# Designed miniproteins, single chains, continued (2), part 87

Each design is a single chain, and the fold is of that chain. pLDDT is the mean over its residues in the fold that is shown.

## One batch from the design tools (miniprotein)

Design m7035
Fold by ESMFold2-Fast:
Structure m7035 (fold): chain A 97 residues (1-97)
Amino acid sequence: MSKEEAIELIEKVIEEIKKEIEELKKLLKEAEAAGDEEGAEFLRKVIEELEELIEDLEKVIEDLKAGKITPKEAILKTIAAELRIIGLRIEIELHLK
């Protein structure tokens, strides 16, 4: 895998996370409007964790551009982030029923 291919894949993952954050922000507004304080607090924590994952992946791109990590290491870090996102999706389903 080339450096350019790895960057392109990571950028696509970041864009998908951004879309998910926007959907979760809509759910947060619905929870707040319904007076669901527990659901609202849970959604804020999930949104914060997803925003941190974006920052981590942006750092991976910068480290890759600087030659501090290999394309393989960058992709492995991205896979770890995707697995965490899957875990968060399961947690959301369990909390929102």
Scores: mean pLDDT 86

Design m7036
Fold by ESMFold2-Fast:
Structure m7036 (fold): chain A 90 residues (1-90)
Amino acid sequence: MAAELQRRLAELSERLERLAVTDPEAAARVLAALEEVALRLQPELDEMKKLIEEKGPDDPEVQEAAREFLLRAYRELIAVFERTLAELEA
C-alpha cells in the first residue's frame, strides 16, 4: 500500500518536471498547493512527535499511529498534487 502511494507520487513528480519545462509559473502553483497540504498536516505531525517522545519509536501504538498518519498524509498529498497538475496541464 505505502509502496503504491510512493510510486504514484514519483509519477506525479515526473509530470511536474515536464510542466516546469513548459510552464514554470504553473509548476510553482503546484508546489504552493503542496506547501498548503504540508502546513495543514503540521499539527498532526507535532502530535506524532509528542507520542514518540512519550512512548518511544518502537512502541506498537506509535508504529500503528505513524503508519496511519503516513498513509493519510500521502493520500492527501497525492490527491492535491494530481488535481492541481491535471488542472494546470489542461
Scores: mean pLDDT 80

Design m7037
Fold by ESMFold2-Fast:
Structure m7037 (fold): chain A 80 residues (1-80)
Amino acid sequence: TDEELINKAIESFKKAIELYEQGKVDEAEKYLNEGFETASKSTNPEINFRALFLKKLFEQNKDKYSIKEKAEAAISWLRA
């Protein structure tokens, strides 16, 4: 279900934050990307659009936001 996909994406983003805080930047980035990939598989057009929008925003601003900031923004957005 979309709820299962959202929860799975949120868990990936939470793991990214945890790994980032441990200094495991490469692993954190892997989980950040996995979270966006999971969210983009939603059949809900609103969720799919928002996932693609945030992914594009962060790709265009790679050096402006930390992995933690990106993951926190994604979690907040998916819970809205």
Scores: mean pLDDT 80

Design m7038
Fold by ESMFold2-Fast:
Structure m7038 (fold): chain A 95 residues (1-95)
Amino acid sequence: MEENIKALEEKLKTLPEEEREAIKKVLEAQQKLAKLVEEMNLDEEEEKKLAEALEELVRMALEGRPREEIREKAEELGLPPEVVELILEAVEALK
C-alpha cells in the first residue's frame, strides 16, 4: 500500500492540476476507508472477507449499479453504510 501511494505521489508532480485533484480525492477516500477498517478490529479471516466484499462493491459501482443495490449488497455482506459511501466517493472521483 505505501509503495503504491509513493509512486502515485511522484506521478502527481508531473500531472496537470485537474488530474492531480482527482487523484488526491481517490487517495483521501482510500485513507478514510483504511482508517475505518482499522477501527473494525478485524481478524485475518474477517479482513479477507472484507477485501472480497469491497472488491465486489467497487465492481458494482463501476458497472453503474444504483446506490440502493450497492447498499443492499453491503448489508448482505455485513458492511457498515460508511464503507458504501466511501466506495461511491472513490468511484465518483475517478470520473
Scores: mean pLDDT 68

Design m7039
Fold by ESMFold2-Fast:
Structure m7039 (fold): chain A 100 residues (1-100)
Amino acid sequence: SLQDLQQQIQNLFDEIKKRFPQSSDLIQQTQDDIQDLLDRMAAEEDPRKKAILFTSASLLVIGTQFDLLLRISDPEEREYLEEVFRRILDLISQYGNLAF
């Protein structure tokens, strides 16, 4: 369900905040903005506007990943970020497919 996908996305952001407490404010802002964009996508009736909201959510996730990667030099932490953000993008794609 849309609710289950949204909960999985929230859980992944919570894991990232726990691992990178120094970046918690940035991650929280992205988490809140993604939740808003996904809620708006589910409520939107115009498929073109849904596509814009989907693109906005995807770009925000990608931008946040790169912002965090600029702050983190450890190879294992960087690999974790690449993996977890790939999972978030996959869940957003699944959400978009169900919301259209």
Scores: mean pLDDT 89

Design m7040
Fold by ESMFold2-Fast:
Structure m7040 (fold): chain A 56 residues (1-56)
Amino acid sequence: SLVEELDRLSRELSRLVQQRQQALQGSPEESQRRIQELDQQADRVAGGILRLHDEL
């Protein structure tokens, strides 16, 4: 269902936020690259959430 898909994406977004916090504890160069990757993934997931919300 759309509700189940929304819940899944919300959980994924929460995990990405947690991983971003962990990445901040790494080396500056590695952290910057990892954070950029995680931010891009989070933007994609957030976009999916907004799209599904419009269908509910």
Scores: mean pLDDT 81

Design m7041
Fold by ESMFold2-Fast:
Structure m7041 (fold): chain A 81 residues (1-81)
Amino acid sequence: DLLEQHSRRLQEEAEEAAEAGDTKAVLELLDLAIRYAERGNTEVARAIVEAVEKGLPKMPKEDQPKIKKKIEEARRKIEEA
C-alpha cells in the first residue's frame, strides 16, 4: 500500500526531526499532519503526531509548549475527520 509506505516515511522523518531537536521541521511536519487529517488521511496524520509526541522530551524545553499546542491541534483534526 502506497499510503502505508508514505505514512512510514513521514513517521521516520518526524522521529529524526524530533531526535535532532529541529523545532522548525517538527512544526512543519505537524502542519502537514493537520492537512492530511483535514483530507481524511487520519492514519498518516496519526503516524506523524505519535512520532513527534514520542520525541517531545528530546526537543528544546523552550519550544515544547509550542509543539505541544500544535500536537493538540493535530489530534483535534484527526478526531474531526
Scores: mean pLDDT 83

Design m7042
Fold by ESMFold2-Fast:
Structure m7042 (fold): chain A 92 residues (1-92)
Amino acid sequence: SRVEEVARTFIEDLKGAKELLEKGELSPEEVVRLAQQVVASAKQLLSLGPLSEDLQKELAEALKELAEVLRKKGAPEELVKELLELAEKLLE
């Protein structure tokens, strides 16, 4: 389905964002903007329809991994918590 294709692309984007954050070249402002964009994109994706169980698990894992790196890089805790909450909802 189209929603699953969008989900696969988003998972790859999350992996790329994690690598970019781990390089440590982003300013604090860029880290916040990235976190905000990821939260918005995740909410939009979930509004498009249900994902397969396998994609829900992959997306949840990618969101959790990115949230932990964002926390280590000083992203606001409210944005980190939103990402972790979205990941937990995907596993229910």
Scores: mean pLDDT 86

Design m7043
Fold by ESMFold2-Fast:
Structure m7043 (fold): chain A 58 residues (1-58)
Amino acid sequence: SKAAQEALRAQNEASVADLKAFLAKDGSNLSETIRLLFEATIASGQFIVERIDAKLAA
């Protein structure tokens, strides 16, 4: 449903923002492997938001 897509978008947008803020503040203190995992999670969340935006724009 559209409501479910909007909820999933909001959740992923919030998660991406939180992880970006965390990496900006504490990213240099993380191991390279964990930092890369967080970056991959951010990319995945952004991809989900973009996919939902494309569906809602159609």
Scores: mean pLDDT 83

Design m7044
Fold by ESMFold2-Fast:
Structure m7044 (fold): chain A 80 residues (1-80)
Amino acid sequence: MEEIREIILESAKENGIELSEELVEKLTEFFARNRDVLLSSEDPELAAAPAIGMLVEAGIELEKAKAFVERVLEKLKELE
């Protein structure tokens, strides 16, 4: 769980995104619960659409939200 939180914080920093603590917790829970589905999906970005939606609702630009999610997925694969 803490490893996923760190990945989220690092990915946000790399993409110049500021996340509220509440949003970090929601994203951490989403990626933790859906890790296997996301990593086995033929379209991981489509599978991660709820996370992209959370970012866009928080005022983050769609392209930055996508880049952030892509980076999180890359780092999650490295944990295997």
Scores: mean pLDDT 80

Design m7045
Fold by ESMFold2-Fast:
Structure m7045 (fold): chain A 100 residues (1-100)
Amino acid sequence: SLVEEARKLIEEAKKKAEEAEKLLKKAEEYYKAGDYEEAKKTLEEGKKVVREARELASRAIQLAIEAKDQETMEEAGEVMSRIGDIGGRLQKLEHEIKKK
């Protein structure tokens, strides 16, 4: 069903969001240590994972809307918001690194 497909995509998006959050924390740790090259590398990996997570969550939202399933649509929206927050934090860190 569309709902089951959306739920699967939500689960995959959540996993990618968690992966991106770990990469963000690792990049922040490298930045604090003055290792700007490792921070940049980890940041680029994090940005890639955020893009993948956004694609999964976007598809899940589309399927949830088609299925008219409010609960699944709400959960997909929450995951998308989390992905957006992680992406914003990665952009903020990228700007800080560029100042060095």
Scores: mean pLDDT 90

Design m7046
Fold by ESMFold2-Fast:
Structure m7046 (fold): chain A 90 residues (1-90)
Amino acid sequence: SNKLREQIYRFLELIAQGETDTLELQGLSKTSIQTLKNLVSGMDQEQRNKLAEILTDVVEGKLTQAEASKITGLTQTTIAELVELIKKTE
């Protein structure tokens, strides 16, 4: 849904800005946060939106964690942690 995609995009922006102590990021390991920060800091707004869409598709069961890992370069562990965090926030 658009609301879910917007929520994921907001998480990515918070990580890129170094706001790692926010409640919205509870459940992510420090390693996953650092990996995401390194990846997302190098992305423009269009690339961050595409990542948010990919993660939304994983949450909705339209894409596997393994497929998302191949597309994004993120580890399956990082994707699994993000998906679980997003599901708990809804």
Scores: mean pLDDT 75

Design m7047
Fold by ESMFold2-Fast:
Structure m7047 (fold): chain A 100 residues (1-100)
Amino acid sequence: DLIWSKEQLDEFLKKVKELIEKFKKESKNENVIKAADEAIRLLEEALKEEDVKKALQLFQRGLHILISTAEKYDPELAKKFIEEINKVAKETKEKALKEQ
């Protein structure tokens, strides 16, 4: 199990924020766009949070709001977003393991 440093978490959160911005541009549904804006706000709060556990909680809240809304209103876009997040998470974990 990987323990995140604040630096590693911030790098991951920045990449996820870029994915949410892309997802927002591709969405045609107002509810999904609003959920993406809320997720971005929570991610920006997570980036300012020094406590890794609290930062993760903010991140998880933002993802839950966005994914649950997207699954309801734009399930195909939600699937693509989840696949891209999982890819970024895997790449970030592999990089951290190589630096160990």
Scores: mean pLDDT 81

Design m7048
Fold by ESMFold2-Fast:
Structure m7048 (fold): chain A 85 residues (1-85)
Amino acid sequence: MDLYAIGMEQLALAERHLDAGNLLAARRSVETAILIAKLLAKQGKNKEALDVATRALELARRLEAAGTPGAAELVKEAEKLIEEI
């Protein structure tokens, strides 16, 4: 099972939801991508984990700028994960 591919698909889905104004759906997809990045890091796939986490941080910041509830917590979680990788 390719976790990196699944993480990248979730990030693409989050971006599509953001473009459509579906902020809560975009937030859920970013949350899933962060979870996948954590699993990749636990598997020692640090380069893939960093790639997914860095893009998740970008989308989390866009969600925060759009006023999405819970987005500030996603930004903090993604920043912390990037520091731990």
Scores: mean pLDDT 87

Design m7049
Fold by ESMFold2-Fast:
Formats: structure tokens, sequence, C-alpha cells
Structure m7049 (fold): chain A 61 residues (1-61)
């Protein structure tokens, strides 16, 4: 159902947001090491892509 699909997408979004926070904390703890910053950017890009996909799926409901 549409409600179940939205709930599943919402859970995926929360997981991705948590990953961004964790990556940010790792980058900070490393003293902003370039590799850790790159991992943080990758997590942010993944979150942005997921958000765009969720918006498309919600619009198609």
Amino acid sequence: SDKEKILELTRELFVAMSDVVDAWLQARQSGWDPQAVAQMQAAEEKLQTLKANIQKQVQSL
C-alpha cells in the first residue's frame, strides 16, 4: 500500500541521515582528515540521491 511504501522510504531516509551524522562525527574526531571528509561527502551524496528518489516515488503515488 502507499502508506506502507512511504513508511519504508521514511525508515531508509532515517538510516541515511544517521549515517551522515556518524560520518560527520568520524571526520571531526579525525581532525578533518581528507579521507574521512571524503567519506562524509559520500554519505551526504547518498542521502541527497535517496531524498530525490523518495520525492519521485511519492509523486508517483
Scores: mean pLDDT 83

Design m7050
Fold by ESMFold2-Fast:
Structure m7050 (fold): chain A 104 residues (1-104)
Amino acid sequence: LREEADKAYREGKYQEAAELYFKRWQETGDPEDLLMGVLLEAKYLLEKGYPVAAAQLIDNVIFFYRNKLSKEDIEVLEKVRQLAREGKTDEAIALIDEYLESRL
């Protein structure tokens, strides 16, 4: 699943990659897989021109899964959410890409 998710990401199939990371999270409970899935879904929404939907996704994840995510992971999500809310779509995508590449 991780290798398949990473491959889908590298091929620009962000929706498929997000689904594969979420499936892995359901099987393992690894908060990194949850974070990777959320960031990829947010990236997909931002690239499609839905920054409000991306921010709402992040709000929901922080609300429901704060206790499963590290402080650093929450800080990254909050920064992406803020950039999306400010209409800084390119900066939000760049931050997501930087973070995803650091963890691949």
Scores: mean pLDDT 82

Design m7051
Fold by ESMFold2-Fast:
Structure m7051 (fold): chain A 92 residues (1-92)
Amino acid sequence: SRAEEMAKSIKEHTGADEIVILRVPSSSEEDLQQMLKEVEERLRKAKREGKRIAIVIETALSPEQRQRVRAHLGRLANELGVGSVRVVQLPE
């Protein structure tokens, strides 16, 4: 998938220790909150273990929702000093 290709590219260019691909097939609030909790826990775990992490999220979100999620997770990753998070559209 595009997310898998992006994750491999990030690993090759940044030397990330771990790559995580998350797929969120719905735009429901419950699925969004669950995804955000999983991403935060993985970022915090990577910080505790002293690892760099690359997370790629495939979502069925609108462009506006993806922008908000991207901004939030980008701030969180920067605050924790770990890896990178990218949000992409699910293939149809």
Scores: mean pLDDT 72

Design m7052
Fold by ESMFold2-Fast:
Order: sequence, then structure tokens, then C-alpha cells
Structure m7052 (fold): chain A 74 residues (1-74)
Amino acid sequence: DRELAAARAMVAAIKEVIRESLPEEEAARVVEEMEALEAAEDYVGVMKLAREALDEEELARALARGREAALAAL
């Protein structure tokens, strides 16, 4: 329950970084794919997609925001 809420908060923060980091049209496609993975509770797939879509700096920012959001949801 709380762990699922934390996971969803983390994914929401990662999606926000994707929207900030990629061109709007590309970000929309990546976010749509990530939302499908999240609906399937495939969090390994979510992380793999984030690593493929973001560069090293963008990924570090996404993971930092995701961790903060997850902790706030716990």
C-alpha cells in the first residue's frame, strides 16, 4: 500500500524529469510507454526505459527527485 504509493511517486518524479529533458513530442511518447509499464507494475522496465531515454546527468536528477518523492510518500 504505502510502498506502492512510494513507487508511483518515484515514477511520477521520473516522468517529470523526462518532460523537462526531452523535446515535448518525444517526452510524450516515452511517458506513455512508462505509464504502460507502471500500470503493469513493471518497475524494472520503468527504470530501463529511464536509462535509455535520459543521459547520465538527466538520469541522476530523475533518480534524486524520485528518491525524494518516494520518501515523502512513505
Scores: mean pLDDT 82

Design m7053
Fold by ESMFold2-Fast:
Structure m7053 (fold): chain A 75 residues (1-75)
Amino acid sequence: SPEQQLAERLVEETTRRMREVVDLLRSRGASPETIRASVEDVVEEGERRLREALSDPEVVEEGTRRIREEGRRLV
């Protein structure tokens, strides 16, 4: 469905951004606390984008779950 395709793009964009932020902060010698806070910000922004763009609660819930899982893995 169009909503599932949009959700997949938003999840992929959010998870890519998380990895980029983590890599950048690690290269700068940032503290674990700074990395965690920055990942949390990206997770919150990704969740917000899903809620704003999509109307299907099941699709939003699944996308949110995937974003949160990746955030937990990276921290």
Scores: mean pLDDT 89

Design m7054
Fold by ESMFold2-Fast:
Structure m7054 (fold): chain A 85 residues (1-85)
Amino acid sequence: DRLERAVARAVAAMEPRARKASREEVEELLVEAAALAVLEAGDEEVKELLAEGLARQRSGNPDSVAEEDLEEARRRLEEAIERLR
């Protein structure tokens, strides 16, 4: 429930920018929205769940996530968190 609320608030904040963005800009906005959700939730578990979600989104595989995709998603998420702090 906390994760769902944090994600909903982050998405709502980003939605106006996403409507006018290119596909590549939307990918960047998704990472930024995830970073905002992590910052709002203040929970390391939320960070790991969102990193996994981003990796699945990128790979297109809902059943399994490659370790390299997860590591890249985690890196991108951490960079976005640092930028937004």
Scores: mean pLDDT 69

Design m7055
Fold by ESMFold2-Fast:
Structure m7055 (fold): chain A 97 residues (1-97)
Amino acid sequence: VKTVTSPGVVEKTKLPDGKVKFVGTATVSFEGVEPGTKLKATGTLTATNKKTGEKEVKESEKETTAKSSNEDVTVEVEMVAPEGYEARMVGTGVATK
């Protein structure tokens, strides 16, 4: 089993009701895996309220099977939060034979 962590990017869109939509994308790179290995990428999108420090967390998971020794798995997470939140995206991955 090999675990990897990758930084993500977040796109922020203002909604008509004053809320904000965050779309987080992270690409998890797996290196040195055997073809046929099961790869799981988890994206964690964390929105933090700048005034209170309150956090909203949403996760998404994507699984695939390695076709080569180096594989990239991209995971996307979308959430809507009240105005005043800022978001961060992190991807984590686990490879299982």
Scores: mean pLDDT 82

Design m7056
Fold by ESMFold2-Fast:
Structure m7056 (fold): chain A 92 residues (1-92)
Amino acid sequence: MYVTLEEAREARRRLEGLLAQIRATLASLPPEQQAAFIDAVLPQLERWIAELEELREAALKAGDEEVARIFEEMIERLRAEIAALEAVRAAL
């Protein structure tokens, strides 16, 4: 479903809040629970990337480069978070 610029901006703000909550939860868990938490979260983040890639493609087809850019930034942010969580998981 295609979204407006304001909806895209709101989605980006909500994403940052969700990522902050994920990090806070991870930091509050003992090491023996961190691995299970990361294993549960990684598939969710990958699904969000797939959804955002579809939204970005729809925005590009509609000629809305500003909305497409916001989704691209959100995808990049999620990929960075996945890489960080995978590094933490590997160190456990």
Scores: mean pLDDT 86

Design m7057
Fold by ESMFold2-Fast:
Structure m7057 (fold): chain A 73 residues (1-73)
Amino acid sequence: SDEDAEILRRLLDGELSVAEASRLLNLPKRRLQLAVAVLEGAPLDREQLREVLRLLKTEKDLDRLMARLVALR
C-alpha cells in the first residue's frame, strides 16, 4: 500500500527504527535490516519502494533477496 511504501521510505531515511518498521509492516527485523544495509539513503521512487516491499514479503532466499535489492539502488 502507499502507507507501507511511506513507512519503508522513512526506515531507509533513518526516520524510523527497524523495530518500529517491523511492527508496522509485519515483516521480520532481519529482512528490514538487510533492506537498510543495501538501500539506506537510496533515492527510490514510490514504485521502487513497492517492489522492495514485494521482495521483502515474497523472496524467501536471502541471497536472491540481497542481489535483487542491490539491483534497485
Scores: mean pLDDT 87

Design m7058
Fold by ESMFold2-Fast:
Structure m7058 (fold): chain A 60 residues (1-60)
Amino acid sequence: SEKKILERMKEAVEKLKRERPELYAEIEARLTPLEQLGAAAAIMRHGASLEEVLAIAAEN
């Protein structure tokens, strides 16, 4: 469900902020709040790089 997906994305943001604060700062500076949710999930769940999440955001 969309609600569970959103909850997992929010958890990914909190985990990223706690475990990788430098990377979180880059994402916060470069992406909108909505894009930050997707980026955090991609990084924390799938091991995506900053470059990969920026490329995905640039497609939108």
Scores: mean pLDDT 80

Design m7059
Fold by ESMFold2-Fast:
Structure m7059 (fold): chain A 90 residues (1-90)
Amino acid sequence: TREEIERAVARSLEAVVAYVEKIGTPELAERLREAARALIERGLADEEAAERLAEEIERAAEAMEDEEDREVLLRVLEDFRALHAEVVAA
C-alpha cells in the first residue's frame, strides 16, 4: 500500500541519516534529517522537497574523505532519484 511504501522510505532515510551521523559530521546529518522530514511531510512526489534532499545527499557524499563512504552515498542518491521518478510517473 501507499502508506507501507511511505513508511519504508521514511525508515530508509532515517538509516541514511544515522549513517552520515556516524561517518560524517552532525551538521551534514542534521541537514539530511531536515530535508528528509520535509519530503515525508510534503509527500514523495513533491519536486522541490525531492530536489532539496538530493542536493543534501550529494553534499554529504562530497564531504566524505573515504571513497567507500562516498560511493555508498552516491548510490543512495541514484536510488532516491530513481524512486522519485517512478513516484512522479505513477
Scores: mean pLDDT 80

Design m7060
Fold by ESMFold2-Fast:
Structure m7060 (fold): chain A 73 residues (1-73)
Amino acid sequence: GKVIKVEGDLVTISGDYGFKPGDVVRIVAGGIDAGIGEVVKSTPEETVVRGIGNGGGGLASLRVGTEVELVPA
């Protein structure tokens, strides 16, 4: 999906991934591991991920419009 919003350690990604709140996921952008996060909201339109610890620091580098993949951690 695409990054549609970035707010600190929170990243909103477009698409339906079938994740549930509490799921731990890895975010991959351009083949690079951008970090690990916890799903805080999941809908058919978007998934919101909160960065976890030091792994969350990479999420702040993501830009709106970036193509990303969500992979189970």
Scores: mean pLDDT 76

Design m7061
Fold by ESMFold2-Fast:
Structure m7061 (fold): chain A 100 residues (1-100)
Amino acid sequence: SITDEKIAEAARRILELLAEKGRPLSPGELARELGIPEQVANLALAWLELQGLLEVRVGPDGVPLYSLADPSASVDELVARLADALEAAGHAEVAAALRA
């Protein structure tokens, strides 16, 4: 089952992985590396993109590639920004889980 908590945890792990790799990754690569369903990865990526935390480029094959919008920010700073944005959007319980 897909839950807001699973999507929030996936979003955190996506930010960590993108910071670690330092290169753009596809949804399929992110899902594979994190061991999560592509559906969960896609929902987490949509949340992160909506909050302005990711840049997206589409390759010539039509596959989207995601990277950190601010590669100089720490993962803790990016996670804090995501939590603040989720709380402002009415997802206070999900934001609290990210801050824990």
Scores: mean pLDDT 82

Design m7062
Fold by ESMFold2-Fast:
Structure m7062 (fold): chain A 92 residues (1-92)
Amino acid sequence: MERAREAARAAAEGANRAQKSGNPLGGMNAGSGAVSAATAATVASLGVDGREAAELAARGAEAGARAARESGDKKAAEAAEEGARRAREAAE
């Protein structure tokens, strides 16, 4: 459970930094990853295996980072990728 919460927090922080880049598309794509991570953390709190929830949160953050990179917003991509990296580390 703790790992899923840490992964969700890291993804949310990455999405917040991406939003501050000034490119709405990049921020929205990073935000999608953060929502996926938060959903996984919520599911873990309802009695699902915390390890599986943490893995889903990390995957969500990584997908958001990839989408931000594809948007062409370099600052949003860097922020989202850092969030995804931290989410993956928390999921381990």
Scores: mean pLDDT 67

Design m7063
Fold by ESMFold2-Fast:
Structure m7063 (fold): chain A 78 residues (1-78)
Amino acid sequence: GETSHALGLLYEQQGDLEQAAAHYKSSARKTKSSVDWHNLGDVYEQLGDLDQAITAYRQSIALDPSNEQARANLQRLE
């Protein structure tokens, strides 16, 4: 939800990437948010978890095929 999205942003700004990932994942699942799946992918890239980043970007694109930023990030990792 919106609270989980806000917490994801807060933890990302604090550098707590594990907490950021957990909250973005919660928000993405509840709201089916392409943006939160994209944010989750960015956080997983920062953590070095490239397989999880690819999965998150694919979910973002599946929900919103017009998300050009997620598509560009996925192409860079493939």
Scores: mean pLDDT 86

Design m7064
Fold by ESMFold2-Fast:
Structure m7064 (fold): chain A 85 residues (1-85)
Amino acid sequence: MDDILRSLGRLVRGARLSAQNGDGDRAIINIDNAIRISQTLPDQDLQSQIISLLQQARDYVQQGDYQQASSLSDQAYQIIDQQLS
């Protein structure tokens, strides 16, 4: 469980940083990998929350709204970080 959450956290942090730097291609790669790993989470409520935020972040990257994409990725990261506390 913790190893999955740590891997997910690294990908979501990568998505946030890529979006913050305007690197849309890298942000999409990190988001898509994060969604894939999120689908392996046993907690369905946690899974749904994270995937929803990441899907919205992906949509904002495609629109060129990197500020919103970065904010949504950070929200997903905070949820993951709270689970590791």
Scores: mean pLDDT 86

Design m7065
Fold by ESMFold2-Fast:
Structure m7065 (fold): chain A 70 residues (1-70)
Amino acid sequence: LREEVERAFEEALKLPQIERDSLALKTVARLVRAGALELGIEFLRRMKSVSDANTAAVFDGLAAALEARL
């Protein structure tokens, strides 16, 4: 899972915003289904740091929602 997350992050950085955001959401959905909430939060925080302000706010909200489940 962690290796898959690292690859997803690297791939996302190379993609246009719409495709990058789609990949990020699919990756988070997979991590949530696998019960890897902490990895999902970590991934969202990393994606937030390289996103525009609007997308960063969405990822921040999703990370907060996942943290509430811990």
Scores: mean pLDDT 77

Design m7066
Fold by ESMFold2-Fast:
Structure m7066 (fold): chain A 97 residues (1-97)
Amino acid sequence: MIELTPEEREFVERAVEELREADKKNLPNEVDEELVRRLLEEVGEDGLVALLMRLLEEHSEEPAARRLLEFLRSPEGLEKAREQLRLWREGKLPPLP
């Protein structure tokens, strides 16, 4: 389970709003990469997973988003997400799904 401090939770909510604004400007992909780097530095792997879960909740009408959110809510899914982020942080190319 993801446990965030109030400050980390506030940062995640701010990041969700930033991504929502970037989507309106049709620049989500580039903003996503920069935001991911900032989140890893500021709130770590758990904060980044929390951001992803918040974005998936906003898009819960999509079946793929609902399935991924349910997977990330599982202990196995959360551990896999942490593993992928750790590999990315270490400069290793994560295996493609």
Scores: mean pLDDT 62

Design m7067
Fold by ESMFold2-Fast:
Structure m7067 (fold): chain A 59 residues (1-59)
Amino acid sequence: MLTPAEVAEAIMRAREEGVPLPQEVVDWLTANLTPEQVTAIALAPSKAEAEALLREYLA
């Protein structure tokens, strides 16, 4: 099972490398978050901020 830290790292890595997110990460996001929350995390300026948002949304 993916942790918030692993999900945040995967999102930042995909964004920095210009590659699509792994399907496992996409499936996890769509199962646990709304589309608006996914967008907010994808637009986060850093891994730390993405992880903080992820923890807030899952609280």
Scores: mean pLDDT 79

Design m7068
Fold by ESMFold2-Fast:
Structure m7068 (fold): chain A 61 residues (1-61)
Amino acid sequence: MTYTVQALHEGGKTYYGVFDSEGNRVAQGSSDSPTVTVNVDGTPVTVTVPEGESKRVDVVV
């Protein structure tokens, strides 16, 4: 199955959401680090987002 991890680094925090192939948000969180590690259906995914930037990563599990 394909999941999407979306992350945004804003105001000294990195916010993230995990979305399934239908666009439903299945997980979310935040970190005080520019780097977050998110577990996507048993698969650890690490995303690094510089301040003021956003990233999108597609994960196939």
Scores: mean pLDDT 82

Design m7069
Fold by ESMFold2-Fast:
Structure m7069 (fold): chain A 63 residues (1-63)
Amino acid sequence: MSPEPGLVPLSEAELPEGFPEEKARIDDLSKEPMKNGLFDTGTRMFVGEEDEEELKKLSPLFP
């Protein structure tokens, strides 16, 4: 099987074969592990915010 054109330009969540039962499982998984790790960019945005709080917390404690 050398030729493999037009395969997997999609995500499993968007599979038409993905019935409601399978989609429910994938959706649950994406919420916790894959959702955060899948994009990670969203989480990193929050990390930037926490950096400010962390610095503010350290500054008053460390002279």
Scores: mean pLDDT 41

